# Designed miniproteins, single chains, continued (3), part 20

Each design is a single chain, and the fold is of that chain. pLDDT is the mean over its residues in the fold that is shown.

## One batch from the design tools (miniprotein)

Design m8713
Fold by ESMFold2-Fast:
Structure m8713 (fold): chain A 80 residues (1-80)
Amino acid sequence: MEEFEEALEALEKGDWEKFRQHVLRIARRLAESGFDVDEVVEQLKKMAEEHKKKGNEKLAEFYQFLADALRALREGRPLP
């Protein structure tokens, strides 16, 4: 998905604000998609941990941030 690729590109370039905006759009779409949000959050956290163990630090950061944003939307907490 183009939004996912744009988020990763922004993160690699150090454009935190663009990265954040792309991840928040992905999180909102996931929250509205009808998937089990709690299950998606757990899967994203597992992906983040797996990529961190492999040394894929930017992918790990992406999945962790997406999980945190999706959980924040689910719980009505402020977005990261």
Scores: mean pLDDT 79

Design m8714
Fold by ESMFold2-Fast:
Structure m8714 (fold): chain A 92 residues (1-92)
Amino acid sequence: MLAEEQKKLAEKRIKEDPKDAGAWVSLARAYLALGDYEKAIEAAKKAIELDPKSEVTPAAYFIMAEAYRALGDEEKAKEYEEKAKELIKELE
């Protein structure tokens, strides 16, 4: 899916249900693909706040890790990547 289309669809989902954690993950992924790393982190944080142990929450942590790595923060990138991996094991 094209990043601009993904962003538009995620924004529509959030407008209809601002508590849809999956929609916030989709928005974060779109921002990441567009190179808007700070907004990707904000949207991913929102998804985690809304549902910290859902099936989409590991994706939010991976998005934060990739965004922090793109911003040059390798320590935070590693921290959030490890959080994503730990959560995947807990959701088994």
Scores: mean pLDDT 84

Design m8715
Fold by ESMFold2-Fast:
Structure m8715 (fold): chain A 61 residues (1-61)
Amino acid sequence: SALREQVRDILESTEDPLEAAIAITKVGLEQGLSASTLEKILRELGHEEVARLVREILESL
């Protein structure tokens, strides 16, 4: 899906997990996605640290 490709592109172009998490959270919010959906995509891509950071950012809003 287009979303999965955007997430992958951010992960491949961004070395800092926190910067990646912020960018992915922004994309997810613009698409109206839940924290659980973003976390699932990130876990499926093998990025558990970024998934955790996305969860923490969304829970702080």
Scores: mean pLDDT 81

Design m8716
Fold by ESMFold2-Fast:
Structure m8716 (fold): chain A 62 residues (1-62)
Amino acid sequence: GSLEELERAIEEILLKEGKDLYSDEEAKERARMAADVTYENGVSLEEAVEKVREAIADSKAA
């Protein structure tokens, strides 16, 4: 379902781009929480992915 698709997409981004910020376990937990909130608020998969990716990239640059 949409929630499962959101979780997978966010987890993949956090594991790939957020490795320097989070452990694998933290990335999985963050993905679960972010997917739940995103799904409940009706945010699209693409929008959620873009927001997470941008936040991670900015954090790594700082």
Scores: mean pLDDT 76

Design m8717
Fold by ESMFold2-Fast:
Structure m8717 (fold): chain A 97 residues (1-97)
Amino acid sequence: MKKLEEELKKKAEENRESFIKKRTEELKKQGVDEKKAKELAELEYELLILTSARGLLEAAIAFMEAHPEAFTEAEMEALRKELEEIEKRIEEIEKKL
């Protein structure tokens, strides 16, 4: 079990680094300064992950609301709060892009 979690974390980090490197090079070719290009690539990757997490949380909340007998209101409220925090972070990133 622990090895699978470690492999998933390693793969996620490798995917992040690969995206940032490729996107930084694309932005540099468009005339963006290297430092700014890297900062923009990091923000774009964070936005991609947060947008995916938002979609998953929305689906999870909808599933839980459809099956209220299997879940507590406190569990649903925790996911709704996490969704609000993700939406606030997305707004902050969009203001910088």
Scores: mean pLDDT 82

Design m8718
Fold by ESMFold2-Fast:
Structure m8718 (fold): chain A 65 residues (1-65)
Amino acid sequence: MKKVLVVAGKDEKKGKEFAKKLKEKYGFDEVIILVNASPEEALEKAKEIAEKTGYDVRVGFVLEV
């Protein structure tokens, strides 16, 4: 089953670096980065992708402290 990760955060560059690290560590097949998306928007997007594709979709959030 194809694994997809949806990542939400304020910074596209940090989001891409985080996505690359998770892809290498956890073996995600595809990573989708949502810049300036809320956690709720990321969850809705992940649900839509999962329902349309049947893929195993996970959500990650890049939170800057």
Scores: mean pLDDT 74

Design m8719
Fold by ESMFold2-Fast:
Structure m8719 (fold): chain A 65 residues (1-65)
Amino acid sequence: SSELQRDLEMQQKGKDTVLADAEKATQAANAASKEEGIRMQKAKDFAESVMDKRVEALKEKLEAA
């Protein structure tokens, strides 16, 4: 149970860091090219979706434990 709680915290913190870094990268890309900014935004959205599913799976395991 405590291990699953730590995994959940780690995944949530990881998500926050990835999204913050992706936002900065997207802003820098948009300064150079709008097309590159769009590509970075799509990559960010995909990564967030994957991480959200991971967090949901861990929450389900925590509730069942």
Scores: mean pLDDT 82

Design m8720
Fold by ESMFold2-Fast:
Structure m8720 (fold): chain A 64 residues (1-64)
Amino acid sequence: MEFRRGDIVRAIQDYEGTGEGGLTVKKGDILRVLAVGDDGYLVAENLKTGEIGVVPASVVEKVE
Protein backbone atom coordinates (compact mmCIF):
# COMPACT_ATOMS: atom_id res chain seq x y z
CA MET A 1 0.00 0.00 0.00
CA GLU A 2 1.42 3.43 -0.97
CA PHE A 3 0.99 6.30 1.50
CA ARG A 4 1.25 10.04 0.85
CA ARG A 5 1.13 13.22 2.95
CA GLY A 6 -2.49 14.06 3.82
CA ASP A 7 -3.76 10.46 3.77
CA ILE A 8 -6.19 9.48 6.51
CA VAL A 9 -5.31 6.06 7.91
CA ARG A 10 -6.59 3.70 10.60
CA ALA A 11 -4.48 1.66 13.00
CA ILE A 12 -5.16 -2.05 12.33
CA GLN A 13 -3.27 -3.12 15.47
CA ASP A 14 -1.88 -1.66 18.70
CA TYR A 15 1.64 -0.25 18.45
CA GLU A 16 3.77 1.17 21.25
CA GLY A 17 6.07 3.97 20.13
CA THR A 18 9.33 3.21 21.92
CA GLY A 19 12.35 5.51 21.76
CA GLU A 20 12.57 9.11 20.54
CA GLY A 21 9.75 10.35 18.30
CA GLY A 22 7.75 7.10 18.39
CA LEU A 23 3.96 7.33 18.13
CA THR A 24 1.78 5.02 20.25
CA VAL A 25 -1.48 3.96 18.57
CA LYS A 26 -4.38 1.71 19.52
CA LYS A 27 -6.29 -0.47 17.03
CA GLY A 28 -9.00 1.72 15.47
CA ASP A 29 -7.23 5.08 15.99
CA ILE A 30 -7.49 7.48 13.04
CA LEU A 31 -4.26 9.20 11.96
CA ARG A 32 -3.25 11.77 9.36
CA VAL A 33 -0.02 11.09 7.44
CA LEU A 34 2.38 14.05 7.64
CA ALA A 35 5.40 12.47 5.90
CA VAL A 36 6.50 9.15 4.37
CA GLY A 37 9.90 7.70 5.24
CA ASP A 38 12.12 5.52 3.03
CA ASP A 39 12.36 2.86 5.79
CA GLY A 40 8.69 1.77 5.90
CA TYR A 41 7.75 4.32 8.58
CA LEU A 42 5.33 7.24 8.52
CA VAL A 43 5.30 10.49 10.45
CA ALA A 44 1.67 10.78 11.52
CA GLU A 45 -0.69 12.73 13.78
CA ASN A 46 -3.03 10.68 15.99
CA LEU A 47 -6.30 12.60 15.58
CA LYS A 48 -7.65 11.27 18.91
CA THR A 49 -4.68 12.45 21.05
CA GLY A 50 -3.09 15.17 18.86
CA GLU A 51 0.30 13.45 19.26
CA ILE A 52 2.75 13.40 16.34
CA GLY A 53 5.37 10.70 15.85
CA VAL A 54 6.79 7.84 13.82
CA VAL A 55 4.71 4.69 13.23
CA PRO A 56 5.34 1.65 10.98
CA ALA A 57 3.35 1.74 7.73
CA SER A 58 2.52 -1.96 8.36
CA VAL A 59 0.25 -1.11 11.36
CA VAL A 60 -2.09 1.23 9.42
CA GLU A 61 -4.44 1.12 6.41
CA LYS A 62 -6.04 3.87 4.32
CA VAL A 63 -9.59 4.89 5.28
CA GLU A 64 -11.97 4.79 2.30
Scores: mean pLDDT 79

Design m8721
Fold by ESMFold2-Fast:
Structure m8721 (fold): chain A 103 residues (1-103)
Amino acid sequence: MDAKKYYEKGKELYKEGKLEEALEEYQLAIIYDPDYAEAYLNLGKVLYEMNEEKGDLEEAKEFYEKAIELDPDYKEAWENLGKVLEKQGKLEEAKKYYELAKK
């Protein structure tokens, strides 16, 4: 089974609100393809949503940073990193990342 199949399964589970199951599938995607920037972005998005219940905003931040490391032009990753910082009350830092997302 290839990384893309795990990624597609993760997206389906995410749409169904099955956040823990979506995380597992995205984790499998990055195990099979460690350079899968989209899988890291979606891991961060799931953790950002889970943070209101269980997730860690720092983990979401790390996955967004990894997506940016793999693809520095990944505007959605810069935007979502800004959202994490905004949620943490770091408004000036968030503004800088939103500006980077406009590249």
Scores: mean pLDDT 81

Design m8722
Fold by ESMFold2-Fast:
Structure m8722 (fold): chain A 62 residues (1-62)
Amino acid sequence: DDEATARALAELVRLHERAQREGLSPEEVAEEAQRIRDRHPGIADVEVSEEDGRIVVDVTLR
């Protein structure tokens, strides 16, 4: 469902923006991203990493 997938991606974008603004750890971001994934069937996997002091969220869709 394209609309459900778009909503899930929007939630992940908002999480990424919050993480950069509030200085969330990669572990905290990973926990929130997994909760978003669990609620949205269009997401197959989410990986969270840090590069150059920035949180990176990689999303794999079904």
Scores: mean pLDDT 78

Design m8723
Fold by ESMFold2-Fast:
Structure m8723 (fold): chain A 89 residues (1-89)
Amino acid sequence: MEISEAEVLLSLGLAYIGLARTLAERGKSEEAGEALRKAAELFLEAARLGDEEVRREAVERLREAARLAEEAGQLETAEYARELAEEAE
């Protein structure tokens, strides 16, 4: 079984989501925003390269990244992730 490039990008984006949650819980809101921005860019690329299933998951994860950024007070990153989610649909 060969994992697709899109699936690798999706997995890496999910790792950045996990990092961002940990950083936000520790009060490192700016660092959480940086991790969420990287996650969003990875999810957009996964959506562009992947099949319909990967694209749907990537869009859901982009929405999650936007919500987490908003919860961390990183409003510019939240807006960026929302814009990328619309582009990925």
Scores: mean pLDDT 85

Design m8724
Fold by ESMFold2-Fast:
Structure m8724 (fold): chain A 106 residues (1-106)
Amino acid sequence: MADELIDKGWQAYNQGKLDEAIEHYEKALEIDPNNLDALNNLGYTYYEAGKYDEAIKYFEKMYELGDELDQMEALTNLGLVYEKQGKYEKAKEYFEKAVELADKLK
């Protein structure tokens, strides 16, 4: 189901087939719109493709829908995206929030 599509997307991603990876992750979200693994992987694939605004969109959605562990990962990934955009102060803010949340989660 959704997990099988995520596995296919991850396989395509590892082969450098970013468009195929995006397609598989989007299909996973069609089955389960709240699938946090699909949101995270889609965000990260857009990040690797240099589509930073799309990456931010999916990581923000993951932050809104996820639990504390998912929120920590989303904050870390948002920091990475802002760093690539040269928005270093914003990146630092997100990394600090991720570390603070991670320390509470153990």
Scores: mean pLDDT 84

Design m8725
Fold by ESMFold2-Fast:
Structure m8725 (fold): chain A 63 residues (1-63)
Amino acid sequence: QTISKAQLVSALRSLGYNLTEEQIKRIDDLFSLADKDGDGTLDFEEFTLFVNSPEFKKLVQDM
């Protein structure tokens, strides 16, 4: 029901995305902005908003 930063990175790599250290840092920053509870995980609603954000879509499209 929640996803951690590590699980998100692993899922993206499993989908064929080659993440650089800079891209991982940007994902960390965007993840922290979406993580309202500050517990290091996103719930389903936060995760859906995160992956549908223009910032995240631009990040993965620029890979």
Scores: mean pLDDT 73

Design m8726
Fold by ESMFold2-Fast:
Structure m8726 (fold): chain A 97 residues (1-97)
Amino acid sequence: SEKLIEEARRLAEESREEFERALEEEREALKKAEELEKKKKELEEKGKKDPEKKEEYEKQAKEAEEKRKELLMEAMSYGARAVGSAAKRVAYERLAR
C-alpha cells in the first residue's frame, strides 16, 4: 500500500515534468515558426523589388515555408505529448490518494 502510493507520487511528478518540458518545446517551435513566416514575407517583398534576384528570393521563401510547416508539425506533436502527460499525472495523483 505505502510502497504503491510512493511509486504513484513519483510517476505523477515525472508526468508533471514531461508535461512542462513538452509545453516549453511546443512554445519554442511555435515561436520559430512565426519567425520563419515573417522571413518568408520579407523575402517575397525583396523579390518584388529586385527582378534579377526574384527566383533566388522565391526559392528562399519556399525553403522558409517548408521549415515553418515542419516546426508546426513538431509543435502539434509536443502538444499531443503534453495532453498525454497531463492525463497520466491526474491518473497517478488519484492512485496516490
Scores: mean pLDDT 88

Design m8727
Fold by ESMFold2-Fast:
Structure m8727 (fold): chain A 63 residues (1-63)
Amino acid sequence: ADELIDKAVEALRNGDFEKAKQYAEEALKIDPNNPRALAVLAGAYQKLGDPEKAREAAEKLMS
């Protein structure tokens, strides 16, 4: 999970939002409540123009 999260964060920093989303989703398959993975997923969805899915990920972070 940690390696996938690090890759997701790196992809997000590089502007590769699709890869950031993919790595975050893979991390969440291992740990569905991982706050770092949920934060990356929310950020990636927002940048990809999917505010509904971004909000869903952010709400799960706050739950």
Scores: mean pLDDT 80

Design m8728
Fold by ESMFold2-Fast:
Structure m8728 (fold): chain A 71 residues (1-71)
Amino acid sequence: SSHLEEQTKKMLELAEKWEEEGILDTEEEKKKLEEAKKLFEEGKYKEAMKLLLELEIKLGMRLIEEGVAKL
């Protein structure tokens, strides 16, 4: 497997854990995870990774604005 594929898979697994733990609370965050999963299944690792990074940034910003602990 390519390095990008492996890194994207790890990031996807982390994002799935955030969903399982109820950390992903907005429809936008949930939709980004669903889209990233579809892109990964299609072998579009760069696009999936970009979307997962955008999800991480948006989630982090929301949690900071809400005054809660970091990811």
Scores: mean pLDDT 80

Design m8729
Fold by ESMFold2-Fast:
Structure m8729 (fold): chain A 58 residues (1-58)
Amino acid sequence: GIMTSIDMAIDIAKQVNAPQEALDLLDEARRLAEKGDYSGAAKLLQQAWQLIDQHLSK
């Protein structure tokens, strides 16, 4: 589910020392998912992955 996807993204972000902005987006995505805003959570998860991908592509 979305919560599992967010938790996996947080673990990966920490392992690769991603920018704090990516971690902040994932933390907010988790909060939105906990409130039932799965659409908002998915958008923030996508933005966080873009930052992680950019960091790794460097």
Scores: mean pLDDT 84

Design m8730
Fold by ESMFold2-Fast:
Structure m8730 (fold): chain A 71 residues (1-71)
Amino acid sequence: KRAEALQAAEPLLKQLEEAIRKGDVDEAERLSEEMVQTIASVPGVDKEEAERIAGEKVRDLAQKVAEELNA
């Protein structure tokens, strides 16, 4: 379920934010892929839904970090 998927991905979201802040694109890509796998492992979540959830969170974090770095 969506809430459970987001809870499972929470530690990876923190690591992803740090990777984006450091400008480590390779690490951010790896963590994004790991987040999709983690979300997809939650019962009731298929791979396509996991990719949508992960992609949305990655875009939100990238936008947030970009705004902070340009402030």
Scores: mean pLDDT 76

Design m8731
Fold by ESMFold2-Fast:
Structure m8731 (fold): chain A 84 residues (1-84)
Amino acid sequence: MYYVTLKIEAENKEAVREAVQAAIEASKKVPGFLDAEVLYEDDTHAVIRLTAENKEAAEQMAKAAIDGAKKVPGFKSASYTIKE
């Protein structure tokens, strides 16, 4: 299985929560989604760990998550890494 670590920055606590929810909802729509875990680091930063069945699903989940988060008012930035 593959792990996506997605880091999200947003303007405030509500924007972080909305961006995280949008990212996870978008990821769940990708075939091969297995799990999502969230760590809220502070009011402007969160880390999401997504678990995928294969590399293709992990890459699609990362893209979908970022595309979803970007649509949230107050979104500032996102970055990701993928590991086996």
Scores: mean pLDDT 88

Design m8732
Fold by ESMFold2-Fast:
Structure m8732 (fold): chain A 65 residues (1-65)
Amino acid sequence: KEEEIKFLEKQLKVIDELISRYQELADAARAAGNEALYDRYVSRINALKEEKKKLQEQIEKLKAE
């Protein structure tokens, strides 16, 4: 249980780091006028946010029981 929670928390940190990195890349792409690349990074960020939500729900379930 505790090891499972630690593993999921580590995955959340990795996802947060990836979101931050892709946000920087998206901002750079927009500044360069590359809207297509910006849209691709935004789509990836949105997918990572959905995965983060699922992991958070799993952590809460493990903490409950």
Scores: mean pLDDT 84

Design m8733
Fold by ESMFold2-Fast:
Structure m8733 (fold): chain A 80 residues (1-80)
Amino acid sequence: MSVEQAIESTRFALLVIKAAFPDVTREDLESAVNTVLTHLGQQGMSQEDLEKLKEELKKIIDEILKTPVEELKAQVKAAS
C-alpha cells in the first residue's frame, strides 16, 4: 500500500466512524489513526512514510471535527 492509498483509505474510515458515531472525540479518532500506523508499520511501511501519514491524518481529523455530521453522512453516501 502506498502512503497516498493509506491516506485515502484512512480518511474514509475516519469519516465513516465520525458520521456513524457523532459523539466520537478527537482522542478516539487519534486512537484509530495510531492503530492504522501500528498495522502499516508491522507490514513494513518506513518510519518516514508513517510520520508523513500521521501528519496528514491529523489535518484530516481537524477537518472532520469542524464538519457538520449531516455533511459527513452525505460524503459517506456519495463515496458508497
Scores: mean pLDDT 82

Design m8734
Fold by ESMFold2-Fast:
Structure m8734 (fold): chain A 59 residues (1-59)
Amino acid sequence: SEADIKAILEKYGVTEYKIDEDETSIHISGTAPKDFDEVALAQELQEKFGKYIGLSLTY
């Protein structure tokens, strides 16, 4: 759900985010901390939701 995605984004320190979810993918844009672990975020989202994860983050 969108609330679950938001909880994960907030856990990783992502702010000003926009979430676009469709049948096969979740696309997220937003602001992330410098030296943020993008691979860990993508893996957690993929494991939890089973969809392709597209990230467009500004550091």
Scores: mean pLDDT 81

Design m8735
Fold by ESMFold2-Fast:
Order: C-alpha cells, then structure tokens, then sequence
Structure m8735 (fold): chain A 66 residues (1-66)
C-alpha cells in the first residue's frame, strides 16, 4: 500500500467514526514516511481531508486488515 493510500484509508476511517483505526493508519504512515509530524497533527490532516472531499473519501474501500 502506498503512503497516499494509507492517508486516504485514515481519512476514510475518520469519516466512518473509526478513530482507533485512523490512529493506527496514521502511525503506519508515520513509520513508512519517517515523518517528524506528530500522530495528532496527522490525524487532524486526515480529518481535514475527509471533510474537504467527503463524497470521494466515502467511496474509498477500507482494507479489512488495517
């Protein structure tokens, strides 16, 4: 799964109210990218993505293994 796909999965999880899943996904994104940004900031960015384009994000299929 690409870095962008992980972030889209986090946004989709947030839109569905799955905050624990979203936190795991942004942590995985942070590990994969080596990002120095905090998990809380990444969650806020993913939430902003979800509310900025909710129709697109709602159409994303969540990986059942994530």
Amino acid sequence: MSEEELFDQAAAAILRGEWERAERLVKLYQEKTGSKVSVSTLLMAAALRAISDPERVAKLELDPEL
Scores: mean pLDDT 81

Design m8736
Fold by ESMFold2-Fast:
Structure m8736 (fold): chain A 59 residues (1-59)
Amino acid sequence: LSPEQQAIIEELAREAAEEALRTGKVDVERVKARLSAAGLDPERVLPLFEKLALRHILA
């Protein structure tokens, strides 16, 4: 992953963690759409995204 792509994944993971902590839910389809728009394969990137989001939630 490029540094730019890594930054996008990290920011989306942080946003999703904040949403989950605030509302108890995450719009996974919106996350997938934003990953695709950034040139990333959502299915390939989702495990990394989930790991990063959980890290923020559990911190």
Scores: mean pLDDT 77

Design m8737
Fold by ESMFold2-Fast:
Order: C-alpha cells, then structure tokens, then sequence
Structure m8737 (fold): chain A 71 residues (1-71)
C-alpha cells in the first residue's frame, strides 16, 4: 500500500475532481470543466498510478456530460 505522502499528484487530482463535482452541482459548469481538466493534467503526472487512472476516467466522463449540457 502506498503512503499518503508518496502520491501528492493523485491526492491533488482527487481533490480537484471533488471540487469539480461540487461546482457542477452548483451550476458552475465552466468552473467544473476547468477543475476536471486540471485533475486529468495532474493525474497524468503519475501514469503508473491506479488511483490516477480512476480519477482520469471519472473526470473525463464528467467533462463529456458538461460539454453535452453546454450544447
């Protein structure tokens, strides 16, 4: 098991996804989109992390949903 101190990028990316979901719930779709995109960029800094991979998928799905809503 990886120490919490060893995955700052994965932890930050997870936080960004949480903030993105909150912004989406509040109707701040542009802010949510920015947060999800930043989460993906942060997670991509740790390509070998399973946690980072899950975060990328979660963020990407929400980006697609938001873009659909902004049509």
Amino acid sequence: MVSFEVSPEAEEAERLVREGKKAEEEGDLEKALELYEKAIETAEKEPDSVTAGVIVVDAAVNIVIIKKELE
Scores: mean pLDDT 75

Design m8738
Fold by ESMFold2-Fast:
Structure m8738 (fold): chain A 68 residues (1-68)
Amino acid sequence: MYISEENLKTAIDIGLELTQNDPEAQKLIEELREALENKDKEKAIELLKRYEQYLFPSSTLPEVEVEI
């Protein structure tokens, strides 16, 4: 799966709004935002995979690629 920087920023904003009552998910979204701001592609991919695993722990996760 390909995610552009713009789509990732939108997802972060939505994620922060939706996870206001979940401090662990909130922390993952905040770390993802920091990774994007630092242009740390490897960290951003890792955090996206962790967030997907958090939402879908029993599913096979798609391959994720981020352009930063």
Scores: mean pLDDT 68

Design m8739
Fold by ESMFold2-Fast:
Structure m8739 (fold): chain A 68 residues (1-68)
Amino acid sequence: MDYLKLGEKYFKQGDYEKAAEYYKKAASVLTGKDKAVALSNLGDALQKLGKNEEGKKYYDESLKLMGW
């Protein structure tokens, strides 16, 4: 099952809690650029939930994986 697609589906539906859950699962099984995408999307979902500090942490991890 593609956890990134499931996260995107729930994000588009406004279910940010489920989106964050599936993006976190995606990040746990993916590596490199795909993991960076999952972490960036997780950060966005957490920001939508008002968890701005946690979201920033995952954005920073995403940037490090992309070499920036």
Scores: mean pLDDT 83

Design m8740
Fold by ESMFold2-Fast:
Structure m8740 (fold): chain A 65 residues (1-65)
Amino acid sequence: HMASPEELRARAEQLTEEAIKYAKEGKVNEAVSLATASALDYAMAGEPELAREAIEKVDEEIKKS
């Protein structure tokens, strides 16, 4: 079963939030892994701009740490 676009977006949102949390904790490898998974889910949902935005938000938090 291929996940629906709605399911992919919901999962991507959760993964982005988790990635930001790990980025704020200085856990760069975990943050990058979760951000990558989130971006793939957004892209599969047909939302490439949201994928880019998620990567940018996580990258900004990592750079602050």
Scores: mean pLDDT 84

Design m8741
Fold by ESMFold2-Fast:
Formats: C-alpha cells, sequence, structure tokens
Structure m8741 (fold): chain A 85 residues (1-85)
C-alpha cells in the first residue's frame, strides 16, 4: 500500500540529515493527502514512485538522497495539482 511504502521511506532516512528527514516528512504529508482525496489511479502512481525512490536510495550518499527525495516531492506535488483540477 502507499502507507506501507511511505513508512518504509521514513524508516530509510532515520539518522540521516535534517534536510532529508524534513523532505521525507513533506512526502508523507502529500501521500496522506493523496490517500484521502486522490483517485485510485493517483494513489497507485504515488506508491510506484515512492517504491522506485526507495530502491534508488539504497547505497546513495546524503547528497544523492536529497536530490532523489526532492524529485519525488516534486512528482507527488504534480499529481496533487492534477487531482485538484
Amino acid sequence: SLDDAVAALLRSVVGDSHENREIASEIAGLAAWLAEHGSEEAVREAERLVRETLAALEGASSEEKLALLQELLRKLEEIKRREEA
């Protein structure tokens, strides 16, 4: 589920930089919004993106994680904008 994928993402940044933890928290908030208000298709797309990002985070440096998390946040914000239209 999207909730399980987000929980795994939050666990993956435990002990990481403040910036990475903050962005992961923002991602969790957007995912919660999508689960509540988004279409089934949007929720599935968000889950796929979170899981793909999780795989990419394995072995990544803190700087690489920041870029990956920022890109995930941007993509989820784009999904939210489409769902609000």
Scores: mean pLDDT 87

Design m8742
Fold by ESMFold2-Fast:
Structure m8742 (fold): chain A 63 residues (1-63)
Amino acid sequence: SDLEEVERLIEELRRARSPEEARRLAEKAGQLLKTAVKNGMSEEEAERLEREIVEAYIEATSR
């Protein structure tokens, strides 16, 4: 599902080994999230996942 794919990318983002990898994963997760919203994902779920993407990106790039 779109939700499962976004969540998988967020976990990959948290484990990113470089800022460049983190940026690519965050961009991919954001793009999939936009697609999921178009496919009927709730606003509450989308806001939660967007927040998780931002938090994961900060974590990955602040090592």
Scores: mean pLDDT 83

Design m8743
Fold by ESMFold2-Fast:
Structure m8743 (fold): chain A 56 residues (1-56)
Amino acid sequence: SLLEKAIAAARKAGSLAAAKAAAGDAYNQGVVSEESLRAAMDAKTFEEALAALEAG
């Protein structure tokens, strides 16, 4: 799925900025909620941003 590709790309890059970019792309593709996008953008760590993206 597009969400699985976004998560895989974020994990491969391993950076907060990459995880936030992946969340933005996933939101634009309609595969994550606004709540998950907001949580990812507010994240202060890679792990927090990735968890928000994985929540959908």
Scores: mean pLDDT 84

Design m8744
Fold by ESMFold2-Fast:
Structure m8744 (fold): chain A 96 residues (1-96)
Amino acid sequence: SADATLEGLAAALESAAEGASPGKPSEEALKALEEALEIAKEILKLAEEQKLSKEGIEAARRAIEALEKLKERKVSDEGGKSILEGVKKALEEVKK
């Protein structure tokens, strides 16, 4: 469950980063991306501490890399909010 959730998150964030045009996120989206990055780093720490699969740990790292790329992309307020919600849901699943 947690491994599958992290792979889904990583794939969704990578797709969003590749689909977005280069540029600056909206101010609201940038705040959401910064909060999402902090949460994603906590997810990676928990994944390593809980000894999730190698694939799950790599997915958490991929999610962090995709979020960093999104900070250099045009992201709407709605896009930023959706990304933050997805990362928060992934944290809840990893905490189980």
Scores: mean pLDDT 86

Design m8745
Fold by ESMFold2-Fast:
Structure m8745 (fold): chain A 72 residues (1-72)
Amino acid sequence: MSLEELLAAQPAAEAELPALRELLERATAAAEAGDYAEAARLAREAAARATDPLVRRYLLELARKAEEVAKL
C-alpha cells in the first residue's frame, strides 16, 4: 500500500464509497473506542464487498494493522 496506489484507486473508490461508507464509519468508530478487533472485522467485510483490487488491498492492509494493534 503506497500513497500513489491509493490516489490511483480514487475513481473506483468513489463509485464504491456509498456501499462501503457505513462499514468504514463503523470500523472507525470501533477503533476510536479501542475495539481494534471489531475494526479489523469490519474492514475485512468491506474488503469482501469491494470490487476494485486496489481498494480491496487497501482495506485488507487496514484490517491487518488493526489486528496487530489489538494484540498489544
Scores: mean pLDDT 71

Design m8746
Fold by ESMFold2-Fast:
Structure m8746 (fold): chain A 94 residues (1-94)
Amino acid sequence: SEKQAELDRLVGKAHFLLLLAKNSKDPEEKKGLIEKVKELAEKIYELGLEAKRAGDEELYEKIIQAFEDLKYMAKDFPELKKHLDELLKELKAA
């Protein structure tokens, strides 16, 4: 589906930027990369709300898994991990 392809694109970009953030030694670069990951996570959240409203259970479960994977990768970035956790809780509550 087009939405599944968009999810794969957003997740791939978030993983790439998060890997760059983990390897960056520049505080400003690291902060900018983390902010971009937050923006991508919000777009993934919006796709999750749309999947839930449409009853697309397969896409919804993939989005839940994408958040869990991002939270694991973000274990060394407490502010990002907190933001991801809140988005996931809001998605499950919606």
Scores: mean pLDDT 89

Design m8747
Fold by ESMFold2-Fast:
Structure m8747 (fold): chain A 72 residues (1-72)
Amino acid sequence: MPKEVLFEESRLALAVMRAHLALKLGDVEAAREALEEAEEALRRLEELGAPQELIDSAREAVRALREEIERA
């Protein structure tokens, strides 16, 4: 796996974790900022030609996070 792909995958994972922490603290605005970072990381993974399985998993994670934030 290219170094750049691993970096963006890690960035996405950390952003998702940060968003969940923000939601637990009642900080919906911080959760939205983390979602934007996760969406940017997903876009970068697509641009880098990351494996389709990774892109699909990342898209699902971002979608699930967006739905959770909308319910908050």
Scores: mean pLDDT 86

Design m8748
Fold by ESMFold2-Fast:
Structure m8748 (fold): chain A 71 residues (1-71)
Amino acid sequence: DRRARLATALKAAVEKSKGKKGDMTLAEAARRWGAELGLSEAEVQAALDEVMAATGAKADDGVFDLPVEAF
């Protein structure tokens, strides 16, 4: 559930940041938001892998920061 929330937030950030510089990398967003949700490193990596597969985004792609209440 929490992992699914992280994946949903990361997908939303990728879509909103499409073609823009962003505030941080997708990988940095996954680690930061994953920590806020209390996810393990393995769960964070699984969510990141799912998002990259679903969106075609790369770990180094820029994404906008989202408030925690968005996920």
Scores: mean pLDDT 77

Design m8749
Fold by ESMFold2-Fast:
Structure m8749 (fold): chain A 75 residues (1-75)
Amino acid sequence: DKGDALLAAGKYEEAAEAYEEEIKKDPDNAEAWFNLGKAYAALGKLKEAAEYLKKAVELDPDNAEARAMLEGLEG
């Protein structure tokens, strides 16, 4: 996945753009929402990161990492 490669390379802005495109095609892709949240958190955009992580948790409540990150950003 292009977004995953960009995220791994630390290219957070480009990774966010790639995940946003993926979500436009498949808005129920929990992993894309989770990765978008991670990219925004890395960019210091914590409010947007929390919104995206909340969506990821709604779609996949078994993602413990997404839940932990969301709790850390909100509390």
Scores: mean pLDDT 84

Design m8750
Fold by ESMFold2-Fast:
Structure m8750 (fold): chain A 61 residues (1-61)
Amino acid sequence: SEKGREIGKKLGEEGIKLAKEKGKEAAEEYLQKRLEAEKLSDDEAQEASREALKGLDEAVK
């Protein structure tokens, strides 16, 4: 869904910033907590998580 993708992009940007400062594992924990707090449907949560983590992996390596 568009909503899941938009949320994923926003969280991905926040996660990239955190990963550069505190490392990838800290960013992944942050993203998991934020996705849970958004109260998304299963499909929206999956899409948001995929978008956010993909951006994180590309940026941090």
Scores: mean pLDDT 75

